# Designed miniproteins, single chains, part 52

Each design is a single chain, and the fold is of that chain. pLDDT is the mean over its residues in the fold that is shown.

## One batch from the design tools (miniprotein)

Design m1904
Fold by ESMFold2-Fast:
Structure m1904 (fold): chain A 114 residues (1-114)
Amino acid sequence: MKEEAIKAIDEAFDKLRETLVELAEKYGLPDEVRERMLALVDGARDAMIDAVENKSLEEALKTVQEIFDRLIEALRALLRAAGVPDEVIDEFTAKVRSIRDELLKKLQELVKKE
């Protein structure tokens, strides 16, 4: 089950990286902003994998939710500081929330199988 959880996290974060890169290109965001966004995403992924490796899946699920909440807040702060319009920031955070909800559903099903 932990190996399946790590795989689900990796797949979700690969999709998240691709989605955020596409949005950054669509809105013409500077490379520096894109690099900082991807660093936040990579840090969140590493923290979630660490939680799965060192906790029960039930406790890891709580930590994953908290990490997503912090990621969304950090992305909002970064994009606002870069002068990105609120409408565009809302599109970025909506994509993060969509991927979060899909991942959380998969992780909840893995918890039920233990």
Scores: mean pLDDT 87

Design m1905
Fold by ESMFold2-Fast:
Structure m1905 (fold): chain A 74 residues (1-74)
Amino acid sequence: MSVEEELRLMIRQLDDAIAALRAGQVTPEQGRLFVEAAEERLRRLLAEHPNADPELVEELRERIERLRELVEEL
């Protein structure tokens, strides 16, 4: 999988997690763990690929922040 494909997959997974959390299909604790896992994956990905697409990286960071805010509001 290319780094761009991995970033797009992570964005889709975060969108799914946000939708599931809003629907009450996952707990806030599960959402928090998903945020932590996504932040760690992004950190590792950027360490290996520092020139990764900055637009995709920023979009992924925005999704992580959105999920984190939603978890903290619930």
Scores: mean pLDDT 85

Design m1906
Fold by ESMFold2-Fast:
Structure m1906 (fold): chain A 61 residues (1-61)
Amino acid sequence: DLARDNHRATFERLAKAHPELAPAVQEALARIDAESIGTGIEHGARLVKQALDALAARRAA
């Protein structure tokens, strides 16, 4: 499942670079593992994007 593995690796690298995103990345990885291929990846990506946007907003304030 190349697409799932690629997204998993990307999320793990992101959590390594930004430890504050670790909870969102863990939730995204759980959704990728539990849901269908397309749905899990989509939901995981949205969770990580929300966490990134929240981090950027905090740093801008």
Scores: mean pLDDT 74

Design m1907
Fold by ESMFold2-Fast:
Structure m1907 (fold): chain A 50 residues (1-50)
Amino acid sequence: SEREERLRAEARELLESGAIRSHAELARRLGVSVATVQRLLRALAEEEAA
């Protein structure tokens, strides 16, 4: 979905910036649960593999 694509893009940018030190911090910055962050990271890995 568009929302998921946006969250993935924001997560990627935050991780690339080096400002995020944990999944909990990323969850806080995105306003989602840690479980959602782990799902987003898995989706990003699958997208990179494609």
Scores: mean pLDDT 76

Design m1908
Fold by ESMFold2-Fast:
Structure m1908 (fold): chain A 58 residues (1-58)
Amino acid sequence: SMEKLLELAQLGRDVAENKVSVEEAKEKLRELLPDDPNLPLLERTLELLHEAAVAESK
């Protein structure tokens, strides 16, 4: 749904801006899309966004 898509986009932004931990973001992602076949790819994307944010802080 469009609502879930907007929540997913906001979650990615929050991770990229260090507003939430990647672990909390993954938990929310699982709640939004518990049986989605793309869940592993989306979780990896959140991890990469967090790594990029941390790298900018070094």
Scores: mean pLDDT 77

Design m1909
Fold by ESMFold2-Fast:
Structure m1909 (fold): chain A 100 residues (1-100)
Amino acid sequence: GELAERAGELAAEGGRLAAKGSKNGAAGAAAAVGGAGAVAAAELLGGSKRGAESAARSAEAAAGGAEAAAKGSGGDPLAEEGARLAEEAARIGRKAAEEA
C-alpha cells in the first residue's frame, strides 16, 4: 500500500544520506543519524506492535538529535536533510505503530 511505498522510498533516501554523512565530519554525522532513523522507522512494516512502537520512539529521538545538530551547524544542507528524513520517518513510524 501507500505506506509501504513511502517507507521504501524513505529507506532508500536514508541509506544514501547516511553514506554521504559518514564522509563529512560533524555535520555529516548528524545527517547519518537522521538517515539511520529513517531506515529504522521504514522497517516497521514487518514488525510486531512493540517493535513498531520501539522503532517509532527511536526515529523520534533521531529526529530531535538531527534537528538540534542542523541548528548547531548553521543550516548545513546534509544536517537539514537528515532532520527532514528523520521527522518524516518518525511520522510514518508513529502511524505504523498505531495501526499495528
Scores: mean pLDDT 64

Design m1910
Fold by ESMFold2-Fast:
Structure m1910 (fold): chain A 94 residues (1-94)
Amino acid sequence: MREAAEAAEEAARAGTEAAKAGTGPGVLAGTAAAIAGAGGAFAAEKGLGAEAAARAAEAAARAARLAGEAGGERAREAARRAEEAARRAREAAE
């Protein structure tokens, strides 16, 4: 249960890094990823569901991926970390 929250928080952190490395649209996508991941971590910690945390982490990973496509190597690396965190959140929810 705590593992899903931690993974969602990692996805939010990676999304924020993708936003900082991106330009224009990448900044907005990374910000959305950070917000989605943080919301999922909070939901999991409050017992609102590991499934909710996993979905939020997956949303954060998608947003981070868009940021990675818009900007350089650092944004792509942050997107990969967000995707891995989303996978771990999903596994913890199952």
Scores: mean pLDDT 67

Design m1911
Fold by ESMFold2-Fast:
Structure m1911 (fold): chain A 68 residues (1-68)
Amino acid sequence: EEANEEARLLSEAVRAWHSTPEERAKIDAEVKERFGREVPSEEEFQALVKRLLTEAVDAAIERNKARV
């Protein structure tokens, strides 16, 4: 089931980057935009998750840098 596979990827992404509210909100927004009434293709969703993870890492680094 497409929903199950996307839920699995989402759960792993959220779990891995569930450290700040901003990271969670960004992932939530992207998912909502892609999921919103239409389930994205497997390839498109995988690319989205990869992009979100990369941006989440960058955001975490920037936030850490600002606090130093």
Scores: mean pLDDT 59

Design m1912
Fold by ESMFold2-Fast:
Structure m1912 (fold): chain A 82 residues (1-82)
Amino acid sequence: SQEEIDAAVAAMNAVRAGDPEAVAEYEKTHPGLVATFAALLPPEVVRKILPALSPETLQSILDLAKRLGREDVAAVVEEALA
């Protein structure tokens, strides 16, 4: 739907900006979109948003990063979960 597309675009822009407050707000309504876009970011940007996210979203990012072969991102998320 158009509403789902608009939500995905907004979530992607917030995650790409590395804004923890904006990312935390989108996580409340679209945790799967936040996790998906976060798994595609450089590890340095992922580190900036991780403290704002729930353990459940962190686990989703870790699972996605491993499936995508993004070992650097997986390592950063594993450190945050420890």
Scores: mean pLDDT 81

Design m1913
Fold by ESMFold2-Fast:
Structure m1913 (fold): chain A 77 residues (1-77)
Amino acid sequence: AIEELKKIREELLSLGTPQAKAMATLLDKAIEYLKAGDEEAVREIINALREMAKTASPEQRELLNKAVEILEKKLAE
């Protein structure tokens, strides 16, 4: 889960856009909140990523959708 999120973060950073950098920063925060067990904060990040996905490029949207799925699976554990 965390390893997969880090991989998605690297893929976002490789796109080199300000939008992708913002998305990568949210993933960093999500990883920190997951390690802390702060489910409410993780849920807020999921909502933010979903909103960003609405106006994202198709490539960015696919990466964000993968990140959301991983985060939701972790919250269900």
Scores: mean pLDDT 82

Design m1914
Fold by ESMFold2-Fast:
Structure m1914 (fold): chain A 55 residues (1-55)
Amino acid sequence: SAEELLEQAREALKKGDYQKAFNLAIQAMKEALKRGDYELQVEALKIATEALKKM
């Protein structure tokens, strides 16, 4: 699910795996977009942006 992908992205970010965090966050955002879940889209974008800044 989008929620599971988002949790995995946060875990990867915490461990310093920025590439993995970014990829998982993008996958979560794509799933959230399909569902029209704006809250998940915003949260996924925040994680993707944070990962990208640290790459």
Scores: mean pLDDT 85

Design m1915
Fold by ESMFold2-Fast:
Structure m1915 (fold): chain A 98 residues (1-98)
Amino acid sequence: NEAEEEARRAAEAARRGAEEGGAEAAERGGEEAAKHAAEAARLGGPKAALAATAAAVAAIGAATGARLAKGEEGAAEAGRLGGEGAARAALAAAEAAA
């Protein structure tokens, strides 16, 4: 349960970064998402670790995409897509851990 909550927080952090807009917000969201994904892995054991890693990779991808886009709309879209990927990974972890 706690691992599932931390995975959800990782996805939400990435999405919040995208919603605030701009490359810096997306990068901050990605960093916070990675932190929560790491905590989810620590709490949930081996199965949660795989999905937490996937969530962290999605968050990093979103932050990197936002940085490369160099535009406010491009940054927001990249962060949103990464947040959706992280949420999907977190749900997969919750199913595997259950």
Scores: mean pLDDT 62

Design m1916
Fold by ESMFold2-Fast:
Structure m1916 (fold): chain A 60 residues (1-60)
Amino acid sequence: MLKVTIEAPNILTAIGIALRIIGDIPEAKVTVSGNTVTVEAPDKEENRKILDELKAEAAA
C-alpha cells in the first residue's frame, strides 16, 4: 500500500487535491485534515506518479 501525505497552502487547495485523487485513483483512501491530505492507494507506478505530481503542485 502506497501512503503519501500532501501539505497544501490552504484548506480549499487540500479539498481540490483530494477530489483530483478520488477522480484519478477511485480505490484510494483519502483523508483531509486542515491543509493536509493523506492518501492510501495501491502501490502502482501510475499511482506514485500521480501522487508525486500532486505533491509537487501543492508545494509550488
Scores: mean pLDDT 80

Design m1918
Fold by ESMFold2-Fast:
Structure m1918 (fold): chain A 77 residues (1-77)
Amino acid sequence: EAEKLEEEARRLAEEAYRLLKSDPEKAKELLKKAAEKLLEAMKLKLKEEGREDLIPELEKKHEETLEEDLKIAEELA
């Protein structure tokens, strides 16, 4: 399941990159969806490893990274 979510995230990110200059609004939406899928995959991996204690830290870092990535995407569009 985690691997499938990572694959979906990768596909969404690739689509977003392809649309970045032609449709930046849609690209940004796809990047958000990709980030959400990646976060879910990482949370599942942590649960499988018994490291649920790291989930809050992961969520915090993910939010910070997403904000920075979206800002960069807006500047590049």
Scores: mean pLDDT 76

Design m1919
Fold by ESMFold2-Fast:
Structure m1919 (fold): chain A 72 residues (1-72)
Amino acid sequence: MPLENSKEGLLRLIGEILRLIGEIFDLDLEIERLRTEVPNPDQARIAELEARRAALEAELAQLMEVLKQIKF
């Protein structure tokens, strides 16, 4: 249980949250890049990346709820 090393457990959780934020940011950047592709962006790829982004946002929301329940 991370209870005996609460600060290390918290840092690990923050690290995972930051990793997910980074992945979401990278997807946003790639989606924007694809949208600026001429003459027509690959709509299927954009939709797939948007779906992946939504999945990562859901995971991030779950971890943020865990973080909010931790009173340190």
Scores: mean pLDDT 76

Design m1920
Fold by ESMFold2-Fast:
Structure m1920 (fold): chain A 57 residues (1-57)
Amino acid sequence: LDLPESLTEEQKRIVRTMIEAARAGDEVAARVALAELREILTPEQVAYAERLVAEAL
């Protein structure tokens, strides 16, 4: 998974957790992780994370 270099290792961990939840079909866990990311990422980084989730689903 090629994440933007602007993300910290902690932010990348949360993104990976969100994608794994989405792939497992756990929509609630995916939404919770996305909500956490929205508080710590820029709008552009959030849009990128949302695209990764859409590709995983």
Scores: mean pLDDT 72

Design m1921
Fold by ESMFold2-Fast:
Structure m1921 (fold): chain A 62 residues (1-62)
Amino acid sequence: MEELAKEAVEELKKFEEEDKKKPKSQEEVARLIGRVLRRIGDALQEELERERRRREELEELL
């Protein structure tokens, strides 16, 4: 999760540098933000599924 957050921050920084050289459209900005948010959401979902799997394994042993 922390690694994905760092990647998201790096993508935003690269976008900011590119935007200074050539302004991007609002649609491109919205797509980038959407992509970053989805990536963070996916990371949270994976962590929740990991915890759920651990509980299921414990229940099978009991």
Scores: mean pLDDT 71

Design m1922
Fold by ESMFold2-Fast:
Structure m1922 (fold): chain A 70 residues (1-70)
Amino acid sequence: SPPTLTADVEVVDAKGNVVARATLTAPSVEEAMRKAVEFARSQGLEVDESGVEATSTGPGRFRITVPVKP
């Protein structure tokens, strides 16, 4: 089976407050980031796609930070 990555998504406002969280799985970091943006938009939030960041938190695990547009 192809490797699966786990992503812990944090949607953050302009003040750095986490306004939404989700955990998701994806076959790649790029796909996880895309799913994280889709999640934030599904919550009714406008996303600054240029500010989306992924940080490794361990083997096969990432934190994805999705900034809300100011």
Scores: mean pLDDT 85

Design m1923
Fold by ESMFold2-Fast:
Structure m1923 (fold): chain A 66 residues (1-66)
Amino acid sequence: MTKAEQLAQQFGDLLAQGASIEEAAKKVKEEAEKLGGSVEVEETDDQVVLKIKVGDDEVTAPVPKA
């Protein structure tokens, strides 16, 4: 599992534990920045999309807003 994949899993785990999208995204962004990476948050009408980049790895984690 890559570091970007680990952060995407952590994001999903935080949401499953009852964290808000904003809280989970903030924690994942802080962890990515510690690894020299970045997190981009894109908001659409029906979902929030996290793009997690660490080194050469990029993972996209879409979350429904509903």
Scores: mean pLDDT 77

Design m1924
Fold by ESMFold2-Fast:
Structure m1924 (fold): chain A 78 residues (1-78)
Amino acid sequence: MQEELDEEIEAAVWLLKGAVALVTARRYESKGDVEKAKEAYQEAIDAFQKAIEASTVPEVRKTAEDGLKEAQERLEKL
């Protein structure tokens, strides 16, 4: 039980880090700061991947996968 709780807390932390990085990247992209936007999108990708690896909850994994896809698509366009 403790192990499962620790894993889901870890997944939630990575999901939040990914979401924050994604928002940060979009802000830099909107300002024309391409290099900082690329860095932030890469941070979002890494965080969402870790959230997927840590979570056993399908809904959490789906949210992280959706965020990962958005970050990847935006990074490829920069």
Scores: mean pLDDT 83

Design m1925
Fold by ESMFold2-Fast:
Structure m1925 (fold): chain A 64 residues (1-64)
Amino acid sequence: SMEELEEALRRGLERAREAFAKHKDNEEVRQKLIEQLDAVIAAFRDKFPEVAAEFAALKEEIEA
């Protein structure tokens, strides 16, 4: 269902935040996370704009 997909996306976001927190100084990991977050944003911004915005906010944090 759409609700199950949204829950899966939110779990993915939490995992991405955890990975970033553990690897803040690892440029290769940060670049890979940015790529993964960008792909999720592109795929879901129209269907789940609020969740996509949360992914975009994390991407901006990683890029800073």
Scores: mean pLDDT 86

Design m1926
Fold by ESMFold2-Fast:
Structure m1926 (fold): chain A 90 residues (1-90)
Amino acid sequence: SERKAAALATAAAILATGAVFEIERLGDRETAREMAEAARENFLEAAELLPEAREEIEKAAEELVRAAEAGDTEAALKAMKEALEAINKA
C-alpha cells in the first residue's frame, strides 16, 4: 500500500514537473493542463490509499490543474510540493 502510494506520487511528480516545463519554457498551456490532469489522477489514486491525508492531497491536486490552466508556474510548483508533503506525512 505505502509502496504503491510512493510509486503513484513519483509518477505524479514527473508529470507535474513536465507541466511546469511546458508552462515556463514552451508556453504550451494545453499540454501543461493535460500533464497536470495526469498528475492529478496519480495523486488521487495515492489519496485513496492514504485516508488521513486524502483531503490535503485532493486539494493540492486540484490546485495543480488550476495553476497549469492559468500558466502559473509558482502556483503549480507549490501545489505539487503540498501534494508530495501530504503523501510523505501519511
Scores: mean pLDDT 85

Design m1927
Fold by ESMFold2-Fast:
Structure m1927 (fold): chain A 73 residues (1-73)
Amino acid sequence: MEKAEEAIRLAREAIELGLQIEDPALGTGAALRGIGAEFLAELAIKTGDEKLAEEALRVAREALEHARELLAR
């Protein structure tokens, strides 16, 4: 499940960046979004659900972009 594995990779990056954000409320929000994406991706791998993998990838990409925007100010 290439999409689910990619989603996990991007979600973990979003979590790491979220934890680096100086505002803990905003950083926690970004990290939690990444955690949700990672959970969906792991569930997709376990169930073989490609639609869940696509959703996890979408959420992971959104989480990563949000974390990057917060770090850029």
Scores: mean pLDDT 80

Design m1928
Fold by ESMFold2-Fast:
Structure m1928 (fold): chain A 79 residues (1-79)
Amino acid sequence: ALEEARRLLEQLREKFPDATEEISALENGIRALEAGDVRTARASLEAVQSLLEKETDPELRELLARFIRAGEEALARLE
């Protein structure tokens, strides 16, 4: 789950290098998950969900949705 989240961040950087807010949200989520910081990880996933709800690009929407699933799976292993 965490390895999948990291791969999705690299895909985001490659395909959407100017998506700085999305990149920062994914980076913050991964750091929180790596640190076992459940509260910060949850807040970061909620931020990514908000970005997903406003996004119109179908490829970026799919990438953000996949990141949320991977992050939720990683978070479930910490709880």
Scores: mean pLDDT 83

Design m1929
Fold by ESMFold2-Fast:
Structure m1929 (fold): chain A 56 residues (1-56)
Amino acid sequence: SEEEARRMARETEEEIIRLHTEEGLSQDEIAERLGLSRETVRRILDRAIAEGILEP
């Protein structure tokens, strides 16, 4: 469902942010660990910066 897709997207975003901020992983390392493209990881991190969750 649309709601399930939104929950999964949010969980993925939170995990990417956590791996970046707490573990210090690069975009490539996060992409490999989560089975995502580097572009997807970059887009999510850029969005988190735009939302004020992460500093540039």
Scores: mean pLDDT 81

Design m1930
Fold by ESMFold2-Fast:
Structure m1930 (fold): chain A 78 residues (1-78)
Amino acid sequence: MKEEAEKLLKEAGEAARQGDAEKARELAIKAAPAISELSPEEAKKLAGEYLAPALKLLSADNAAIAVQGLGEALNEAK
C-alpha cells in the first residue's frame, strides 16, 4: 500500500536525521512489504524521495548497515 510505504519511509528519514540509524533501518525494513506491492517505478520514486536523502545523513558504516537490511527485506518480500 502506497500510504503505508510513504509513512514508514518518512519515519525512517526522520530517524536518520536524528542520528538513529538502527531505527531508520527497522522502519525501512517494515516498509519493504508495502514497497514490494508497488510498481518498480513507484517504489523507485518513493525510495528516492524519502529514503535516499536520509541515507546521505548517516555515516558510511551506518548507511551500509541500512542498505544491507533494506536490500535483504526487499529481496524476501518479492
Scores: mean pLDDT 65

Design m1931
Fold by ESMFold2-Fast:
Structure m1931 (fold): chain A 58 residues (1-58)
Amino acid sequence: STREKRRELILEGASYGVLALGHYARAIMDPENREKDLKLADEYLKKMDELDKKAKEL
Protein backbone atom coordinates (compact mmCIF):
# COMPACT_ATOMS: atom_id res chain seq x y z
CA SER A 1 0.00 0.00 0.00
CA THR A 2 0.98 3.67 -0.37
CA ARG A 3 1.05 4.04 3.43
CA GLU A 4 3.40 1.07 3.81
CA LYS A 5 5.68 2.31 0.99
CA ARG A 6 5.83 5.78 2.60
CA ARG A 7 6.74 4.22 5.96
CA GLU A 8 9.49 2.14 4.33
CA LEU A 9 11.01 5.24 2.70
CA ILE A 10 10.87 7.22 5.97
CA LEU A 11 12.49 4.41 7.97
CA GLU A 12 15.22 3.87 5.35
CA GLY A 13 15.86 7.63 5.35
CA ALA A 14 16.06 7.66 9.15
CA SER A 15 18.65 4.84 9.02
CA TYR A 16 20.85 6.97 6.71
CA GLY A 17 20.44 9.86 9.18
CA VAL A 18 21.78 7.66 11.99
CA LEU A 19 24.73 6.62 9.80
CA ALA A 20 25.48 10.29 9.05
CA LEU A 21 25.42 11.13 12.77
CA GLY A 22 27.87 8.28 13.44
CA HIS A 23 30.31 9.65 10.87
CA TYR A 24 30.00 13.19 12.30
CA ALA A 25 30.88 11.76 15.73
CA ARG A 26 33.92 9.97 14.25
CA ALA A 27 35.04 13.19 12.52
CA ILE A 28 35.10 14.95 15.92
CA MET A 29 36.98 12.09 17.67
CA ASP A 30 39.43 11.22 14.87
CA PRO A 31 40.78 14.33 13.05
CA GLU A 32 43.08 12.15 10.91
CA ASN A 33 40.07 10.66 9.09
CA ARG A 34 37.84 13.76 9.36
CA GLU A 35 37.64 14.53 5.61
CA LYS A 36 36.47 10.98 4.77
CA ASP A 37 33.92 10.89 7.61
CA LEU A 38 32.50 14.32 6.71
CA LYS A 39 32.16 13.25 3.05
CA LEU A 40 30.37 10.02 4.05
CA ALA A 41 28.08 11.93 6.44
CA ASP A 42 27.16 14.36 3.63
CA GLU A 43 26.45 11.47 1.22
CA TYR A 44 24.17 9.73 3.76
CA LEU A 45 22.29 12.98 4.47
CA LYS A 46 21.71 13.42 0.71
CA LYS A 47 20.28 9.88 0.52
CA MET A 48 18.04 10.65 3.52
CA ASP A 49 16.80 13.85 1.81
CA GLU A 50 16.05 12.00 -1.46
CA LEU A 51 14.03 9.32 0.36
CA ASP A 52 12.15 11.96 2.40
CA LYS A 53 11.19 13.77 -0.84
CA LYS A 54 9.95 10.50 -2.39
CA ALA A 55 7.88 9.76 0.73
CA LYS A 56 6.27 13.23 0.58
CA GLU A 57 5.37 12.75 -3.11
CA LEU A 58 3.39 9.53 -2.46
Scores: mean pLDDT 87

Design m1932
Fold by ESMFold2-Fast:
Structure m1932 (fold): chain A 64 residues (1-64)
Amino acid sequence: DEGLREAERRGQSRQPIVRLVNELFEALERGDEERARRYFRQLEDLVGGPSARDILRSIEDFLR
């Protein structure tokens, strides 16, 4: 049943994006610039720069 949990973690193509968005949100909320830059770079690699910037802007707007 290890395979079912592994399929659940990997089987959703959106799961890596959602995870990185949550990690970026938490880093920005904490003011952790190093962590925020690291997660933003990973997000850019997945979705591209324009989409990653739109996500970042949405998070910044939410935190204000």
Scores: mean pLDDT 72

Design m1933
Fold by ESMFold2-Fast:
Structure m1933 (fold): chain A 108 residues (1-108)
Amino acid sequence: TPLEELIEQNKMRERQAKLEELDRAEAFSAAAVATAIATQGIAYHEQLLNDVRAARDAELAKQRELAKQSTPEEQAKMYAEVSRNEALFSRQLAAMEATIQAARDAAA
């Protein structure tokens, strides 16, 4: 129906707004890591990055397993959420890694 089409268009607009939020979160994550490195040092943040990476990998694996056990209708929604979380985590980790690498290069 025309109403169903309008609802889907509104959902797409909400998804676009969330993507813009991810871009901002990425920038804030990099700034936070840079500030923390200045106070605690590079080696501490390299270890923390490895711990965060392992924790996020475990979380994504858990979300995928829950999706596999869901109904087909719920499964599509859950896989879309996993995909969004994976993209967010990948971008945040890349920003943190780039910030740590810049600090290493500056310290060398």
Scores: mean pLDDT 72

Design m1934
Fold by ESMFold2-Fast:
Structure m1934 (fold): chain A 62 residues (1-62)
Amino acid sequence: GGATSARAGAEAARATGDATAAAVGGYESWKLTGNPDAREGARAGAAGDAEAAARHNERAAL
């Protein structure tokens, strides 16, 4: 589900600094849920900001 996609993206960003994985997780979560935190996670990840992407995806996973 959407929370699972966001959580996976956040975990990848926290564990490996993978901003691309965080962007994918946020985007998938946003498409399923419409959650604006997931959308901001996708944007931050696409911009290469793994820290911001993880933070937004963590909020989307709540």
Scores: mean pLDDT 84

Design m1935
Fold by ESMFold2-Fast:
Structure m1935 (fold): chain A 86 residues (1-86)
Amino acid sequence: KTADEYFVEGLKAYREKDYKKAIEYFEKALELDPNSEEATKALLVLGQAYEKLEDYEKAIKYYEEALKLDPNNEVAKENLEKVKKK
């Protein structure tokens, strides 16, 4: 499977609220292509999935990684500030 295929499967799993499966697919997508246009979005949704699982430390990590790829990403900034208050 390609990084794009894993990314799409991750989004589907996230929409179905299967956050653990979404995490597995997004981690595979990032392993195959860490610098794709989808990489920043995969990191954002990884953060959101970990936040849904109440793993705030991992959520913070992935939002910070998303900001390393896209420093002006407002969604990553807002979500990072919210989880740091937890």
Scores: mean pLDDT 82

Design m1936
Fold by ESMFold2-Fast:
Structure m1936 (fold): chain A 65 residues (1-65)
Amino acid sequence: GEISRLMLENSKTPLSSYKVGDRVRLVDGREGVIVDIKGNMLAVDIDGEVIWVRNSQILENLGPV
């Protein structure tokens, strides 16, 4: 349906829309803050642990902290 397409479009966040300092939720349910961006990889600080994730592992961008 047309409504399902509009909902899908709102969930499509390109990598260039992420910023250092944004809070993100990962597909495993963990939340963290973006501390670096390199190509297709994001460094996410989760409670003092920095992990490198691909864009496909980010569920949503929660905006700046």
Scores: mean pLDDT 70

Design m1937
Fold by ESMFold2-Fast:
Structure m1937 (fold): chain A 80 residues (1-80)
Amino acid sequence: MELKREADELLKKGEEAHKNGDYETAIELFTKAVELYEQAGDFEGAAKAYGLLSKTYADMGEQKKAVEYIKKARELKEKA
């Protein structure tokens, strides 16, 4: 029941960490949010978290990881 709410809170904390330049903490929080969204069956939430992971890796100069995560986000957003 609370997995989506916990994931939403982690997503917000991750975005704050990202804004403060704490990319390592942002990655940890976004990764945990993905796991909780997937457990809750909220694939839209998981896709959003993957998009934020992609952006964070891009800001760190890790273009290959950024591309891999944006692909995951797109796959989850596509219609079944």
Scores: mean pLDDT 83

Design m1938
Fold by ESMFold2-Fast:
Structure m1938 (fold): chain A 60 residues (1-60)
Amino acid sequence: SIAELQDQYAALMDRTVELVKRIRKLQAAGEDVSAETEEVLALQKEIVDIRAQIEALRAA
């Protein structure tokens, strides 16, 4: 359902916010952020997919 997809979207957005905060702290410390950056990109792909699914359901 759209509601389930919206709940998943919210969870992915919360995860993204936490990772971005971690990336900023690591960058400030001069640490490597490669793994965290890859995780953010994967979350962004999932967010785009969920948004597309919501749009498809609304258009049906």
Scores: mean pLDDT 86

Design m1939
Fold by ESMFold2-Fast:
Structure m1939 (fold): chain A 60 residues (1-60)
Amino acid sequence: MEVFELELPSLERAIGAALEAIGLSPGVKTKIEGTRVTITTDGSEEAVRAAEEVRERHGT
């Protein structure tokens, strides 16, 4: 199990990042707290890759 945390500039972008992660892999669970998104994977390569892709696109 891998956990990724992202700080986004707005709630709308946080929701977008969480939905993108879930859409990329069923092994991903997300939690949104304001502008913070916590992505938890089941440890599969697909789920970890999905979390990393979202982190790359939204984590900057």
Scores: mean pLDDT 79

Design m1940
Fold by ESMFold2-Fast:
Structure m1940 (fold): chain A 56 residues (1-56)
Amino acid sequence: SEERKKKVMEEAKKRGLEALNEEGKELLEDIESSPDGKKLEESLEKIGKIQGIESY
């Protein structure tokens, strides 16, 4: 759904996905292009993981 896509993308930006260089940029585009909400949720979880690992 469009609403879900928008919210997921906003959360990704808040978590600093854009600051993750090329990898973060690709994930952001993948979220926006994902045809299914489940894939959007999966991408968001992956982003959260990368953010946590990056902080280490």
Scores: mean pLDDT 59

Design m1941
Fold by ESMFold2-Fast:
Structure m1941 (fold): chain A 55 residues (1-55)
Amino acid sequence: SMLERAIEGLEKGLEVAKKTKDPVIREVVIREAEEVLKQYPSERIEELLKEAKEL
């Protein structure tokens, strides 16, 4: 589904942000997670957004 693909993409983006500690990648993950949440209420995406903000 589109939601599953969005979650996979955000999980991959978050892993890259954690490894590189690049604030630009972190900001992109936050922005994309917020945009997906506007269309699809998802606890998993809320968790990913929280993790990205805590970096």
Scores: mean pLDDT 84

